# Designed miniproteins, single chains, continued (3), part 6

Each design is a single chain, and the fold is of that chain. pLDDT is the mean over its residues in the fold that is shown.

## One batch from the design tools (miniprotein)

Design m8177
Fold by ESMFold2-Fast:
Structure m8177 (fold): chain A 94 residues (1-94)
Amino acid sequence: GKAQEILEEALKKLKERFEALKSEVPEELHHIVDEYLKEGEEKIKETLLYLTTVLPETESYFPSPEEVKEKLEKIIEESVKRAREKVAEEEKKL
């Protein structure tokens, strides 16, 4: 269904953004990038479930596919930003 397509695309984009970040980061700090990738994947899955199941059932609100995509893209950007900030902090200790 549409929800599955949106999930797969968001997870693909998240992975691509984190692989790009990992290529710019010293090998010693790759574990930080991997941790934030896993957190981002979990948050995307939880947010999709909330928007497509919980919110319709509890609030009778049905977000559009475009609104769902926008929310997931926001999570991707925030996850990458958090990872970049943590990497920058840890690089100062090297």
Scores: mean pLDDT 84

Design m8178
Fold by ESMFold2-Fast:
Structure m8178 (fold): chain A 62 residues (1-62)
Amino acid sequence: MAKEIVVDVDDSVESAKKAREAIEEAKRTGAKLVLRAKEWSIVLQLAEKEAKELGVETEVEI
């Protein structure tokens, strides 16, 4: 089964921590990372960049 890790991202410090943990889990398991946000934020941009740099397949949903 294709495994997906879905994270809701806003501009809070807590969302930044959750995104980082999800990226690490996706890297470890080979899962696809889905970053969901209501609006663009710096946390979303940084999470997407970090995931791509680590070779994690990433999708952004706004």
Scores: mean pLDDT 80

Design m8179
Fold by ESMFold2-Fast:
Structure m8179 (fold): chain A 70 residues (1-70)
Amino acid sequence: MSVEQLAEALEKAARTILEHLAPVLSPEDLREYGDLLAGLAEKTLREHGASDEQVEALRERIRAIVDEVL
């Protein structure tokens, strides 16, 4: 799996989790979950040789998902 394919898979997983949690969590708890998922995604991408640009792009996409589902 390439870093790009891994980033896409992690984004899709984060979106699915956040969309399912949005109706049942407070906005504060949803943001905390988003931060946790972004941190785990960053660690996973860096372990697979991702650049700082690739990591930041995924983190921004996960933040955008949180803002979208709020």
Scores: mean pLDDT 85

Design m8180
Fold by ESMFold2-Fast:
Formats: C-alpha cells, sequence, structure tokens
Structure m8180 (fold): chain A 58 residues (1-58)
C-alpha cells in the first residue's frame, strides 16, 4: 500500500469513527485503527489512526 493510500485509509477511518452509532461499529473502527498504528510507517497516517481510535473509544 502506498503512503498516499494509507493516509487516505486512515482519514476514512477517522470519519467512520465520527459517524459510528453502535458499539459494534466503534469496536470495528477501533480494531482497524489500532492495526494501522502498529503497522503504518507514515506519521500522518498514524495521526489519523490515533484520532479514529480515540473517537471509537469515547
Amino acid sequence: MSDEELVERARKAAEAARTAKTPAEKRAVGHESQHMIETAKNPEAVEYAREALELAEA
């Protein structure tokens, strides 16, 4: 996955976290965001993934 694709995916995860309505949706976003934080090497993608995880855990 290219850095641009990774950043776009992380941005979409943050948006999904903001619109998540059910605990199951929040859990799914949380899992994906945590995986991106662990595997992503791009700092911008990691920032968006952390935002998504924080929103999903709220």
Scores: mean pLDDT 76

Design m8181
Fold by ESMFold2-Fast:
Parts: C-alpha cells; sequence; structure tokens
Structure m8181 (fold): chain A 68 residues (1-68)
C-alpha cells in the first residue's frame, strides 16, 4: 500500500487494512520538511499492526519500495 499526503489518511487506511487481516506494508510519500508527520504516521501504522517499509520526500520515486 502507498500512502501519500497527511498522516490522518494514512492511519485510516492502515487501520482498515489491518482489520481485514491482510499483511500491510506501507510506503509513506510526502514533503521532507514535514518529516515529523511521517514519524507520527509510522508510529500509528505500526501500533495498528502495519509495517512502514519506506518513507520518501515529495520528489523521490517510491517505485522500488512498492515493487517488494
Amino acid sequence: MVVTGSGDKGIEAAKKAVESGEPLKVVLHGNPEWSSIGEYATEEIEKNGGEVVASFSYFEDPTPAIEK
């Protein structure tokens, strides 16, 4: 799963995926100046049983992490 934008949307998506019992691997993609949002989203995703496999800045290509 690729999560972009605000942490709230990422956390919501992670909760729904975890509730389904499916393995959840998350890629976070956003503005590097707002890395604190990424840290918060990572903690909440992992707290809900997901795994954050990569976090990238707004202009970085997340493709290598998505293809795992």
Scores: mean pLDDT 55

Design m8182
Fold by ESMFold2-Fast:
Structure m8182 (fold): chain A 116 residues (1-116)
Amino acid sequence: MEITPEVLEAKKLAEEAVEEAIKEIEERGKVTLEMALEAARELGELLGNEQRMVDSALLLLQQLLEAGYSEEDALLYITLTSLAMINVIKKTGKLTHLEAVFINSLVRDYINELLK
């Protein structure tokens, strides 16, 4: 895969958005199911389909739990990815597939480091 300026900009935006989401969660304290679903709702509102994003978040929660994640880590993953995507949309007016892929990768790496 060729590293293009578009890939580098998408990675930078994703890194900044994830760092901001981590800071917001640290200031709010423990992540709850309610917080995760509200973040998914806000993301869905920005993307024009609240119910689809909530349903996707619930499906992802089930998949993460089945993969051996704790409820706390699964909720943290869903909340951080949703908040980071919201942060990108608020800054740029859009969310690209590439930015979403980088956000998912960065949040997964962050949670995996917490488990070590």
Scores: mean pLDDT 83

Design m8183
Fold by ESMFold2-Fast:
Structure m8183 (fold): chain A 91 residues (1-91)
Amino acid sequence: MKEKIVEILRKLIERLEKEAAKSTDPETQAALQAMVDAMRSLLDQIEREGLSVEEAKERAKELLQTGIDVARSLGRDDLVAELEKALKEIE
C-alpha cells in the first residue's frame, strides 16, 4: 500500500507540473503548483520521515479530495477524472 501511494503521488506530481507549465492563467498555475507542493510534502514525509501506511493513506485521501475540488473549480474535468481515479485506487 505505501509503495502504491508513492507511485500515485509521483505520477500526479509529474502530470500537474506539466499542466502548470502549459497554463497561461496565473490563477490556474498557482492552484496547480499548490497541489504539486502539497503532494511533494506528503511524499517526503512518507519516504524520508517514515509516516505510517495508515497515516499516509488518510493524508493522501484528504489531499486528493481537496485536489478534486480545486480541479473542479478550475473547470478541468480531465484532472478531476484523474484525481478521482487515484482516490479510488487508494481506498
Scores: mean pLDDT 83

Design m8184
Fold by ESMFold2-Fast:
Structure m8184 (fold): chain A 68 residues (1-68)
Amino acid sequence: APSRAEIEAAIDAASDGETLSKEQAIEVLKSLGFSEALAERLVELAAPGAETLSKEQLLAAVEAALAA
């Protein structure tokens, strides 16, 4: 599984420096080895009903998925 530093680096590289669109977040998760369906679910759990999410919200969702 990717380390926290690797996940943070991937998120930072894909973001505009503040937030990510849901599409950007899904592509980051796919680059880290998640399926599209799982990536979409993790993004929705991190920011339900929102069009964008913070790097912290995405990181927390990925860490929760990898730890459990």
Scores: mean pLDDT 76

Design m8185
Fold by ESMFold2-Fast:
Structure m8185 (fold): chain A 65 residues (1-65)
Amino acid sequence: SHMEELARKIAKELLEGAAELFKKYYPDAKITIEDIDGKVFRLTVETPEGTYELEISLEEVKKGL
């Protein structure tokens, strides 16, 4: 549906924006964005200080539309 496509687009762009910001402050960080079963997008940032994870549920994005 159009709502599903929009929610996925929003979630992806939000995490890509976060990834760009992390890369600016931690240029040597390993940054990955994963689509987990089409339900959750996960951002993983691996730095020498530790690993940070941020998840966005597509269901929660859809509720916010």
Scores: mean pLDDT 83

Design m8186
Fold by ESMFold2-Fast:
Order: C-alpha cells, then sequence, then structure tokens
Structure m8186 (fold): chain A 98 residues (1-98)
C-alpha cells in the first residue's frame, strides 16, 4: 500500500531530522551562532512535521499500532540525543492524533 511506504519514509525523515536537530543543539550549546540555532530549529520543526505525518497516516491508514511504535522510536532517539522536550512533543502528537 502507498501509505505504508510513505509511513516508513516519514519515519526515516523524522530520525534524520532528530540527528540534525541534535547536532545543531550541541553546536549552539558550545558556541551560539545563527547557523547552529537555524540547524537546531530547522531540524526540530522537520522532525515534528514528519512525526505528525507518521501519526496521521497511522490513524487514517489503519496502521495505528505501527504509527505509535514509530513515533515512540523517534521520541526515544530524540531523548537519547539530549532533546527531551522534543521527545515529549512527539509523544503529545501521538496522544492527540492516534
Amino acid sequence: MELERRLEEAYKLALDAVDEAARGRREFDREPSPESAARYTGGAIAALGSVLEVALIGKKGGMRERGLQLVREVAERAEAKGLPLLAQSMLNIAEGIL
């Protein structure tokens, strides 16, 4: 199903965006700059957008359990990378939609 493929693509995009946000946050915490702030913010927004897509496809595509699992995995990666507030925002998206 096309939605199942897009679900997995959105999940991978969310993981990549978390890694980008984490790099930007580490750079900003060491030496604040407009570039590191933009990297952190852009990565965080991209990660939340991709998690929102995972949650919506999960709900509407009959893949709620898979969608919830993938959002939790992305949130766990965000927390492991030192972004606990981003992780909590992801879980809140899952709770509000799934």
Scores: mean pLDDT 89

Design m8187
Fold by ESMFold2-Fast:
Structure m8187 (fold): chain A 92 residues (1-92)
Amino acid sequence: SALEKTKELLEKAKSLSEELKKAAEEFEKVAETQEEIAKAIIEDDKEKLKKILKEADPNVNEKEVEEAFENIDEEQKKDAEKMLKTIEEFKK
């Protein structure tokens, strides 16, 4: 995932200030992507979710995204709301 990539960059940058700066920039991009994903889930916008995921990874399987979206329950929507709140707190 993009978040795993960001974690790898942060770990690599632990001893290097320049790498840390780049990792922070990548983290901001990941946070923005997660925010848009969370919004798409909350809004029940399957097409928006597919577009976001395909832009992040062109090799994403659209059928798997559609199947996952059909199985989104109220618990996952609550998780999406929690994710948005966490991202908003992170940006402060």
Scores: mean pLDDT 67

Design m8188
Fold by ESMFold2-Fast:
Structure m8188 (fold): chain A 55 residues (1-55)
Amino acid sequence: MSPEERIAQLERQRAALRAELAKLKTSDAPEDKAFAAQLEEEIARIEEEIRRLRE
């Protein structure tokens, strides 16, 4: 798999997680806030992998 193909796959995963995060941000429940934090960490890991593949 080329780095470009992997980046495209990761960008799709990031978009899906961002959509889920946006839904959770409408909630005031502490459980949803905790889950949102986990999604933010997963998004950050994906962004780091994309950055690494570009370097």
Scores: mean pLDDT 82

Design m8189
Fold by ESMFold2-Fast:
Structure m8189 (fold): chain A 69 residues (1-69)
Amino acid sequence: MLSPEELKKVEDAAKKAAEDKGATVKSIEVTETPSGIAVKLELEAKDQQTKQLAANAAANAAQEEADKL
């Protein structure tokens, strides 16, 4: 199970990845599950495609950061 400090690093990585895709992160929650890292995002973006790309980028960044810990 990840520590609060490790979860914060994963959360920061996910938020940055979403913002890099052009979305605004309204809320973010990162949880560890038996199948991997789950990221719950409330995003605001110019269109649905950008929102989907940002969500996918955030999930990928979160898993990659968690795998380094």
Scores: mean pLDDT 79

Design m8190
Fold by ESMFold2-Fast:
Structure m8190 (fold): chain A 57 residues (1-57)
Amino acid sequence: SLEELQEEIAKLVKEYREKFKNTTDPEERRKLRQEVFDKLTPLMKKLAKERIEKKNS
């Protein structure tokens, strides 16, 4: 559902914020940034699809 996707996205963002906070190495921070982007992108696409389906239902 849309709400579950939003919660999953929020949880992912919160988890990576904590990882960034505890990571001082620039290379590790770059990898974390790429990981969050790679994980967040498909969730954002699912969110967009769910919003369209709900609007057209």
Scores: mean pLDDT 79

Design m8191
Fold by ESMFold2-Fast:
Structure m8191 (fold): chain A 94 residues (1-94)
Amino acid sequence: SRSEEVARIAFEAVAAVEPELRARFEELKQQAKTASPEELEQLLAEFRAWVERLAEEVRRRVYEETGDEDAARAAQAMILTLGEADAEAIRAEV
């Protein structure tokens, strides 16, 4: 069905950027090990800003492929949720 196809496209768009999100998270995790509290705050802010840009790119891609605004926003929200979980994991280790 169209609904199943739209959901699949949204999930595939999120899955396509997961390796990039993981690579950026590992980079952040390494940088956080030697960062001062002030440097950590800047690193987390830069990471969140990058995740917001990635989420917007995924939203745009899903919308361009499906025309479904709700599916596009759901994909965007998923990337934002994954990025915030990563940021909280870094903060919990400090």
Scores: mean pLDDT 88

Design m8192
Fold by ESMFold2-Fast:
Order: structure tokens, then C-alpha cells, then sequence
Structure m8192 (fold): chain A 60 residues (1-60)
């Protein structure tokens, strides 16, 4: 449901930012850890990433 939608939006953002494979792997790992600890803020942080392109959004 919302988790699948969030992953779809993340993948579209990664395509838009033209990230390489290493950057995609790091972002996906950070995002997965963020989901497990911060489900209530998931969409807000994803939106912030889509606007800034900064992986640190998911590591803070």
C-alpha cells in the first residue's frame, strides 16, 4: 500500500536525479532503515529528498 507507493516515488526520484548504482544502493539502504524507524515521517522525508536530492534527509 503506502510503502509500495513510497518506493515507486523514490525510484522515480532516483531516475530524475540520474543517480549511479552506488548512489542508488546507498539511498535505498538509508530509505529502508528510515521506514523501519520513522514510518510516520516517511512521506515528508521523501518529499524533502525529491526537492533537495540530499540522501542525508534519510540519515538524520
Amino acid sequence: ASSNAAWTLLNEAMEAFQLDQAQRTELQNAFEKYIQGNAGKLLDRLSEYQETGQIAVFTE
Scores: mean pLDDT 65

Design m8193
Fold by ESMFold2-Fast:
Structure m8193 (fold): chain A 81 residues (1-81)
Amino acid sequence: MLSEEDDKELVELARRLAELARKAAEAGSISEEERKEMEELAKRIGELDKKGGPSEEALFAESEASLAMMALSIEQLIKKK
């Protein structure tokens, strides 16, 4: 299992990723810098997840982030520029 500090970081990173993805979907646009920030957040979340077993709270936060990212991806795929 992850340390308490790593688990807390995972929850915070996942919630931040979900928030950014939701804001981008609502705005219908995303800057290159915002995209890179989300990619860095996703990478760090993946590293923490692989380091040990996350808590149920962290797993739920990751699920929320995954759903938000999926929604954003679908939005961008159907949206013409």
Scores: mean pLDDT 76

Design m8194
Fold by ESMFold2-Fast:
Structure m8194 (fold): chain A 124 residues (1-124)
Amino acid sequence: KVLLVDDNPVALELFRRGLEALGIEVIVARSVKEAIELLERGEEVDLIVTDGITPSGSGLELAEKAAERGIPLIGHGASSRPLRDDPRLDAYTETVAETLRAVAERLGVPVDEALLAAVREAEG
């Protein structure tokens, strides 16, 4: 089960469809705060994908909670770029297709190259 944290509905839909096509269950949080609340309520999560991690703002508490629980954290997009080499991130990604590959590799799910090619076309 992947916790997907993003406030962009277009990106969320593309991520959700791609992950579900790989047979992965997805839960969505629209904010880092909602994601932390889900974890604190005991939601079972195998991996977190977030666009909200920044060096001095949103996402650092989520990164700490993920690390404490041994949950892999993938930061994606421009907001997470300053922390791309932070040890609390298992990966940094810039595209939906790159994120889907990183998730599949970490969860031991076979990569579907045709699906990733279709996702690349959909995201431009």
Scores: mean pLDDT 75

Design m8195
Fold by ESMFold2-Fast:
Structure m8195 (fold): chain A 100 residues (1-100)
Amino acid sequence: SLDAAFARLEALRAQAAASTDPAERVRILQEAVDLAVAVYPQMTPAQRDRLLDILRGIEAVAASAFSQLSKEQARQFVLAGATLGLLEIDLAVEKKVLEQ
């Protein structure tokens, strides 16, 4: 299931980069973040690093057209970004606990 999840995340990253529609980029980011939240607890720290790198790539592409988003789409973008930020904080704390 993790291999399938990473394959889907890579496909979503490619779709976001290829899309010219700001709304589609936000939808792709939401799908990627939802998948990430579902699989995150099953991952090693190294897999979580890769996951967060993919998500930040999608977020950066979606952010490039932020001014073109409706209020609802902008809200969806901000909420997805906030969830991503929480996952990054969680990983940073986990890494600190693993250090002596």
Scores: mean pLDDT 87

Design m8196
Fold by ESMFold2-Fast:
Structure m8196 (fold): chain A 63 residues (1-63)
Amino acid sequence: SSEIEEQKQRLRGNPRNRDAWLNLLKVLKKEKKWDEGLKWLDEQIKTYPNNQVLWEMRKEIEK
């Protein structure tokens, strides 16, 4: 969706943008694309393992 892509673009520019991560999670839940979001988040964590924001978002998805 365009909303998912907009949040992904915001995160590509600033991968520590917590608001963009929270908005992405909200859109993924609304569009029932949770599994797609989880796969993308896992790839981001592999690329940026020291980004604590990504780990917190991963924990939020698991709940």
Scores: mean pLDDT 75

Design m8197
Fold by ESMFold2-Fast:
Structure m8197 (fold): chain A 77 residues (1-77)
Amino acid sequence: SLEESLKKKEEFEKFFINYYKTEKKLSEEEAKKKLKELEEMRAKMAQKVVAGEGLDSEEEKKAIEELEELGKKYEAL
């Protein structure tokens, strides 16, 4: 449901901010900026995938690696 999707998004955002504050030692504002940058990159990558384009730029590769690292950390909770 939309409600469940919003709850999962909120839980992930809280995890993300806490992870970057505790593990990467960023400020809350820096962690929020990082989240926004990754969300914007994810949206751009999603549009490229829908268009049948490859994700092969260095920025996209770094975003994928960072998302995979975050996914592993979140999965370990």
Scores: mean pLDDT 75

Design m8198
Fold by ESMFold2-Fast:
Structure m8198 (fold): chain A 97 residues (1-97)
Amino acid sequence: MEELRRRTEELLEEVERLLPGVPPDFAALLRSFAERIRRQLKNSLTEEALRNLVRAAELLKEAARLAPVDPRRSAVLFSAAGILIAAAEFEIELAKR
């Protein structure tokens, strides 16, 4: 579990490094999703929630990398990341009940 948390944090740092090469409007959206992931990392997490956050961070990194060369593919990956972030947020909320 600690390894998944560390991997998520490393991926979010890699996303931040890629943002200068991303169109400003899309960089703002990527930053917003990265902040949602960082917010969830402050909670007590299940392994399932952590796995969803890791996958979402991987998708955000790939979306940021592709944004200047393949905007359509980048948008698809960004949308997929959003679904995984929402799934992790829901799992975290249920675990509190």
Scores: mean pLDDT 85

Design m8199
Fold by ESMFold2-Fast:
Structure m8199 (fold): chain A 67 residues (1-67)
Amino acid sequence: MRHRVGLGPTVGDNQTVIVEVDGEWLGRSAPVENRQAAIDSLLSGERAGIVLESKSLKPENIFELEI
């Protein structure tokens, strides 16, 4: 399965991780060392994310993750 993911700004020890699920962008703040776990939890639906407006994302911060 292929998903689009992005990274937002780093604030202190946390970074916003962003994933696209069913046409919506979901974001969550997570410690930089736990970014992958945060992405995985958003994609699996185990943790709720905040719905984000996609126009707020920078293209250079978006990449494709295949899982």
Scores: mean pLDDT 64

Design m8200
Fold by ESMFold2-Fast:
Structure m8200 (fold): chain A 72 residues (1-72)
Amino acid sequence: GKYLLTLRPRRLSLPVLRRNLERLLGDKAEVTVDEARDTVLVTIDDSLDIDLVVQTLEHSLDVELVSREFLP
């Protein structure tokens, strides 16, 4: 399975947040910008500890977790 996170930046622009996410998560996640909703979508393989990932993203990148979904 995969986790889908919807993140809203509190201070960063969407392109900067995407770049920072790609650098932090590397090849373990796919990052897509949703400019219409002012959000970034992150798909994460279930091999990662999702609670630790969310905590790290909120503290390191100053983002709001809008939603978290599990895709079977």
Scores: mean pLDDT 83

Design m8201
Fold by ESMFold2-Fast:
Formats: sequence, structure tokens, C-alpha cells
Structure m8201 (fold): chain A 100 residues (1-100)
Amino acid sequence: SEKELLQALADFLQQLIDEMKQMIKDNVPDEKIIEILEEAKKILEDLKKIAEKLGLDKLAAVAESAVEGLEKAIEYIKEGNREKALQELQDTLSKVQSEL
């Protein structure tokens, strides 16, 4: 169901946030963090395309919003602002959860 896919998206974002927190704690280089976030963005872009093809308009819109959140998080990492990048991902998750 679309609700189950929205829950899976929320779970994916929570896992990404947890991994991001660990990468910051372990002082992982920004380049590697950006690589991981860009890979996550590609997954969400593919999810959006699949949702559009299946007529799952709510999932497609939420996935698009999550892609935008990831783009902002990547820009914050490039600026050296890891804390704002985490806040952006948390805000993105909250928006997805509000649709459940």
C-alpha cells in the first residue's frame, strides 16, 4: 500500500540520519558524507519515478520533497555546516511522518 511505502521512506530517512550522526561522531571526511547523501538522493529520485508510473501521487510528492531536503543537506556539508545538514534531514523526516 502507499501508506506502507511512506513508512518505508520514513524508516529509510531515519536510518540515514542515524548513519549521518555516526559519520559525524567518527569524523568521516565531508567528501565521503556527500557521496553517501548523493547515493541516498538517487534512491529517492528512482522512488519518485516509480511512484509517478504507478499513479501514487502522494508518495511521488513526498519523495520529491525528500530529494529537495537531501540537496539542501548536501549543500550544508559542502559549506562545512554538518549540524545544519543533520537538522535539514530531521526536518525532511518530520515532513514525511506528517503524511502518515
Scores: mean pLDDT 90

Design m8202
Fold by ESMFold2-Fast:
Structure m8202 (fold): chain A 82 residues (1-82)
Amino acid sequence: SMEEKKKNQELAEEYYERAELGKRARDLSQDRFGKTAGLNGEAAVELLLGRAEAYKNPEKRKEYLQQGYERAKALLDEANAL
């Protein structure tokens, strides 16, 4: 139906926005580990994002992806203070 199409489009856009945030967190994590022992938990962000891709169940995948990006946002916020 048209409602399902709209929901799927909104979900895809949401995942795309989160993917951009996750990419920034990964780039930042690599930079921090290369220059300094930066923030605790950079590896945890990458692990959560990787776990999200490993799950075949879309609901579990979404939950892990959300957790990963929330941690990524916190990581970025802390990095902005340095």
Scores: mean pLDDT 54

Design m8203
Fold by ESMFold2-Fast:
Structure m8203 (fold): chain A 76 residues (1-76)
Amino acid sequence: EAAARGASEQAKLGAEKGGDPIGSGTYFAEGARKAGGTDQAVLGAGLFASMGAQIGNGSPEAARDGGYHGALAGEK
């Protein structure tokens, strides 16, 4: 859960600073890693953030939602 929260904050900052919303996967993975997430949480955060962004047509909020749930799934 801590990894998911960290990833969410980093992805939001990246998107708002002019980062590509689809590229939020990179920021989510880095945020999860910095929050002390497992390798599975990091992978889930990045993968599902990118998927959420694509489904949400580049929405940073969709990327955050996907990344958060992906990190949680990876953490168990």
Scores: mean pLDDT 66

Design m8204
Fold by ESMFold2-Fast:
Structure m8204 (fold): chain A 58 residues (1-58)
Amino acid sequence: FARAWPGYAQRLADGLRRKAEESKNPKARELYLQAADYALQGDFKTASKLSLEGEEIE
């Protein structure tokens, strides 16, 4: 998914950054922060993959 939706990327990134702040696992935190950056770039597929990996190790 290469196309950014108005406001969607920002809302997704904000949610991912909140998950990173709540995470006690530094690896999961890093994955959530990377997912937020990819979401802001419009790469929702990579953002989703990284977010899922963060949840698996949290």
Scores: mean pLDDT 76

Design m8205
Fold by ESMFold2-Fast:
Order: C-alpha cells, then structure tokens, then sequence
Structure m8205 (fold): chain A 67 residues (1-67)
C-alpha cells in the first residue's frame, strides 16, 4: 500500500490540498482509540455530508476529550 498514492487520490477526489489530507490521516490515526467515531467521520466525508475541514475539527475535539 502506497500512502502517497492514497493522499493524491483523496486530494483530487475531495478537491483539497494534499497537506489537508495528511492532517486528516494523522488525526484519524491519533483518534483510533475510538474506531467507531473515526469510521463515522470518514463515512460522512466520503458521502459528502461534511467537509474535510469539518472532519479535521471533529477529530481535534475528540482528541481534546481524551486529554
């Protein structure tokens, strides 16, 4: 699996910079202690229900709750 190819594909699909996709993936990895939450957020993003910026904000809030 090539992470760079994944980032390139998602950047093109969602029409956002690669840096935002990298930030999203890093936050999702850090929030993996709650996989149901991460899967829900990623599902909403794929379905077009939320933006990448909203997904990043929700993941950051989840990490703040943990700390």
Amino acid sequence: FNEEDFINAWSSFLNVPKSKIRELLELAEKASFDPDFVNRILGQLINGEISVSEAIELLKKKLEEKK
Scores: mean pLDDT 78

Design m8206
Fold by ESMFold2-Fast:
Structure m8206 (fold): chain A 96 residues (1-96)
Amino acid sequence: VSEEELDDEVKVALALIHLAVSKITKNPTKEDLERDVKLAEKFVEYASKIKNPKLRKEIVDAALELAQLTMEQARKLGDEEIYKKAEEVIEKAKKI
């Protein structure tokens, strides 16, 4: 396993950790959702650079689920800006 491949596994683990944190967060704040949408976008960017198809799929799936959860919470808070950003992340992820 190369250092580059180990770094990709760490990126996948980081995405899964942040997804888990989002799922257990009760009453997320606007700041929590802004963080989560930025993280989801970052994970989609990482996915586009990952050469291992299994790791790429795992990080894309985690980013999609994180963006979907963020979009649902933004709708509940009435935050149209975060909702639209999460929707854009989902559309970018579908192209990978």
Scores: mean pLDDT 83

Design m8207
Fold by ESMFold2-Fast:
Structure m8207 (fold): chain A 80 residues (1-80)
Amino acid sequence: SVEAEVREIFQSYDTDGDGKIPVSQVPAIVQRIAERFGLSPEEARELAERLLALDTDGDGQIDLDEAVRVAVEFLRERGI
């Protein structure tokens, strides 16, 4: 499923297994998703912006489960 593939990508960047993703890894994660699902550069940029917006407190980390949910909804909106 799309969700399982997206989760696998995010989990590969969760180095400490704590369910948190550093915002510094968002560009690399988005590139992996774009390559897997055929996103355009514009769509990849929009996905990156949505993911970065999850760091509302500026702590430099986003929740993995929330990031997966947002990415899956983004792909669904694009017909994936």
Scores: mean pLDDT 83

Design m8208
Fold by ESMFold2-Fast:
Structure m8208 (fold): chain A 67 residues (1-67)
Amino acid sequence: NAFEEADALMEGIGEAVRLADELGLNKPATEEIRAVVRAGVIISNGRLAGKYDEGLEEARKLLEEAA
């Protein structure tokens, strides 16, 4: 349902924020914030599709390109 999808998205955003912190993002500019949100969507979609590890790796690459 929409609530479960929203919860999964928030969890994905949390993981993306953690990855961004590991990559040294501090007080990010608009483009960096956008990358974190996109990474969260990728992680959330991966989790819902049963491809969580693949989603994490894709999100990591996106954040590395944005840094």
Scores: mean pLDDT 73

Design m8209
Fold by ESMFold2-Fast:
Structure m8209 (fold): chain A 104 residues (1-104)
Amino acid sequence: SMAEKKEVLLLVQETVVGGTLTFLRHVMETRDMNDPAIRAEMITALQGSIGLLQKNAEIAKELGDSETAAKFEQQTALNQQALAALQAGDWAAARQLLDQQLEL
């Protein structure tokens, strides 16, 4: 059914977002965050995750899953704040916001 196809898509996209966030946290712990090339790649990856989370929230709403939709909307807001922190060079704030999102 269309609903089953949307559920599979949601699961795939959620897995991709989770993997990206875990990878970004690992990069922040193991790489030189003062390198502009690393910063640019992290910003690009985080922007991609924001887009996927917004699509996930829409799919969850279409499936009637308001709890899952609210979770993805909260994760979107935290990622947008983390993106702003990365753009400002506030590594401590960016790290905290990514950690908060991984706990959801």
Scores: mean pLDDT 81

Design m8210
Fold by ESMFold2-Fast:
Order: structure tokens, then C-alpha cells, then sequence
Structure m8210 (fold): chain A 74 residues (1-74)
């Protein structure tokens, strides 16, 4: 549906903008949910799809143990 594609685009665009400010730092699902005003479960589903498609990568912050999602340029 058009809504899921629109949400994917919004999350991808946010990751891109944050990567331009802080290269390779990424964002947590919680930070994305807060910024976009979306439910955490919705954001996690969208992030999983972006990772599957290769538009984002999931990394573990070695200092904090947090899962962070980083923009992948295609």
C-alpha cells in the first residue's frame, strides 16, 4: 500500500539527513519514532524492510550496546 511506501521514504530521508550531519553515527528506532511521531513497532517494521532492501544497515554501538540504523547510499 502507498502508506507503507511513504513511511519507508520518510524514515530513509531522515536517516539520510542525519548521516549528512553525523556520518556513520546512525539513529535508534526510538529516536526515529520520536522525531516522526510514529509508533515504535511501526518504525521497527519499516527499518527491518529498509535493511532487507539494503537502504539501511543495523549496527551495535560498542559503547552503549544500542542498535543503530545507518543510511546506505544507493
Amino acid sequence: SSLEELLELQVYHLLKKENERNPEKGMTAEEIAEKLGLPLDTVKRILDRLVEKGYAKKVIDPETGEERYIYVKK
Scores: mean pLDDT 86

Design m8211
Fold by ESMFold2-Fast:
Structure m8211 (fold): chain A 94 residues (1-94)
Amino acid sequence: SMAAERRKRFEEDYQRLVEKALKLVEEIEKNGMSREEKVRAIQKFRLETLEELEKRYPDDPELLAELKSFINQLADIALRAETVEEFKEAIEKL
């Protein structure tokens, strides 16, 4: 069904975005980034990912809105997490 196909596309992008955010948090921890560097890295991730999604889904405003909400949530969780493990635990509760 169309609903099942849309749900599959959402789930695939959802998993991709989680993996991308996890990679960023791992890099922040590995490099011992300062709070200022961390904020800049997360803001860059958020802005670049939002721009990418707008270009990919111009014809699906509902999917785009859901993915944008999710990216903002991922960025907020990444900013608040002090460790990779805390980030993973927060994501599992979504």
Scores: mean pLDDT 83

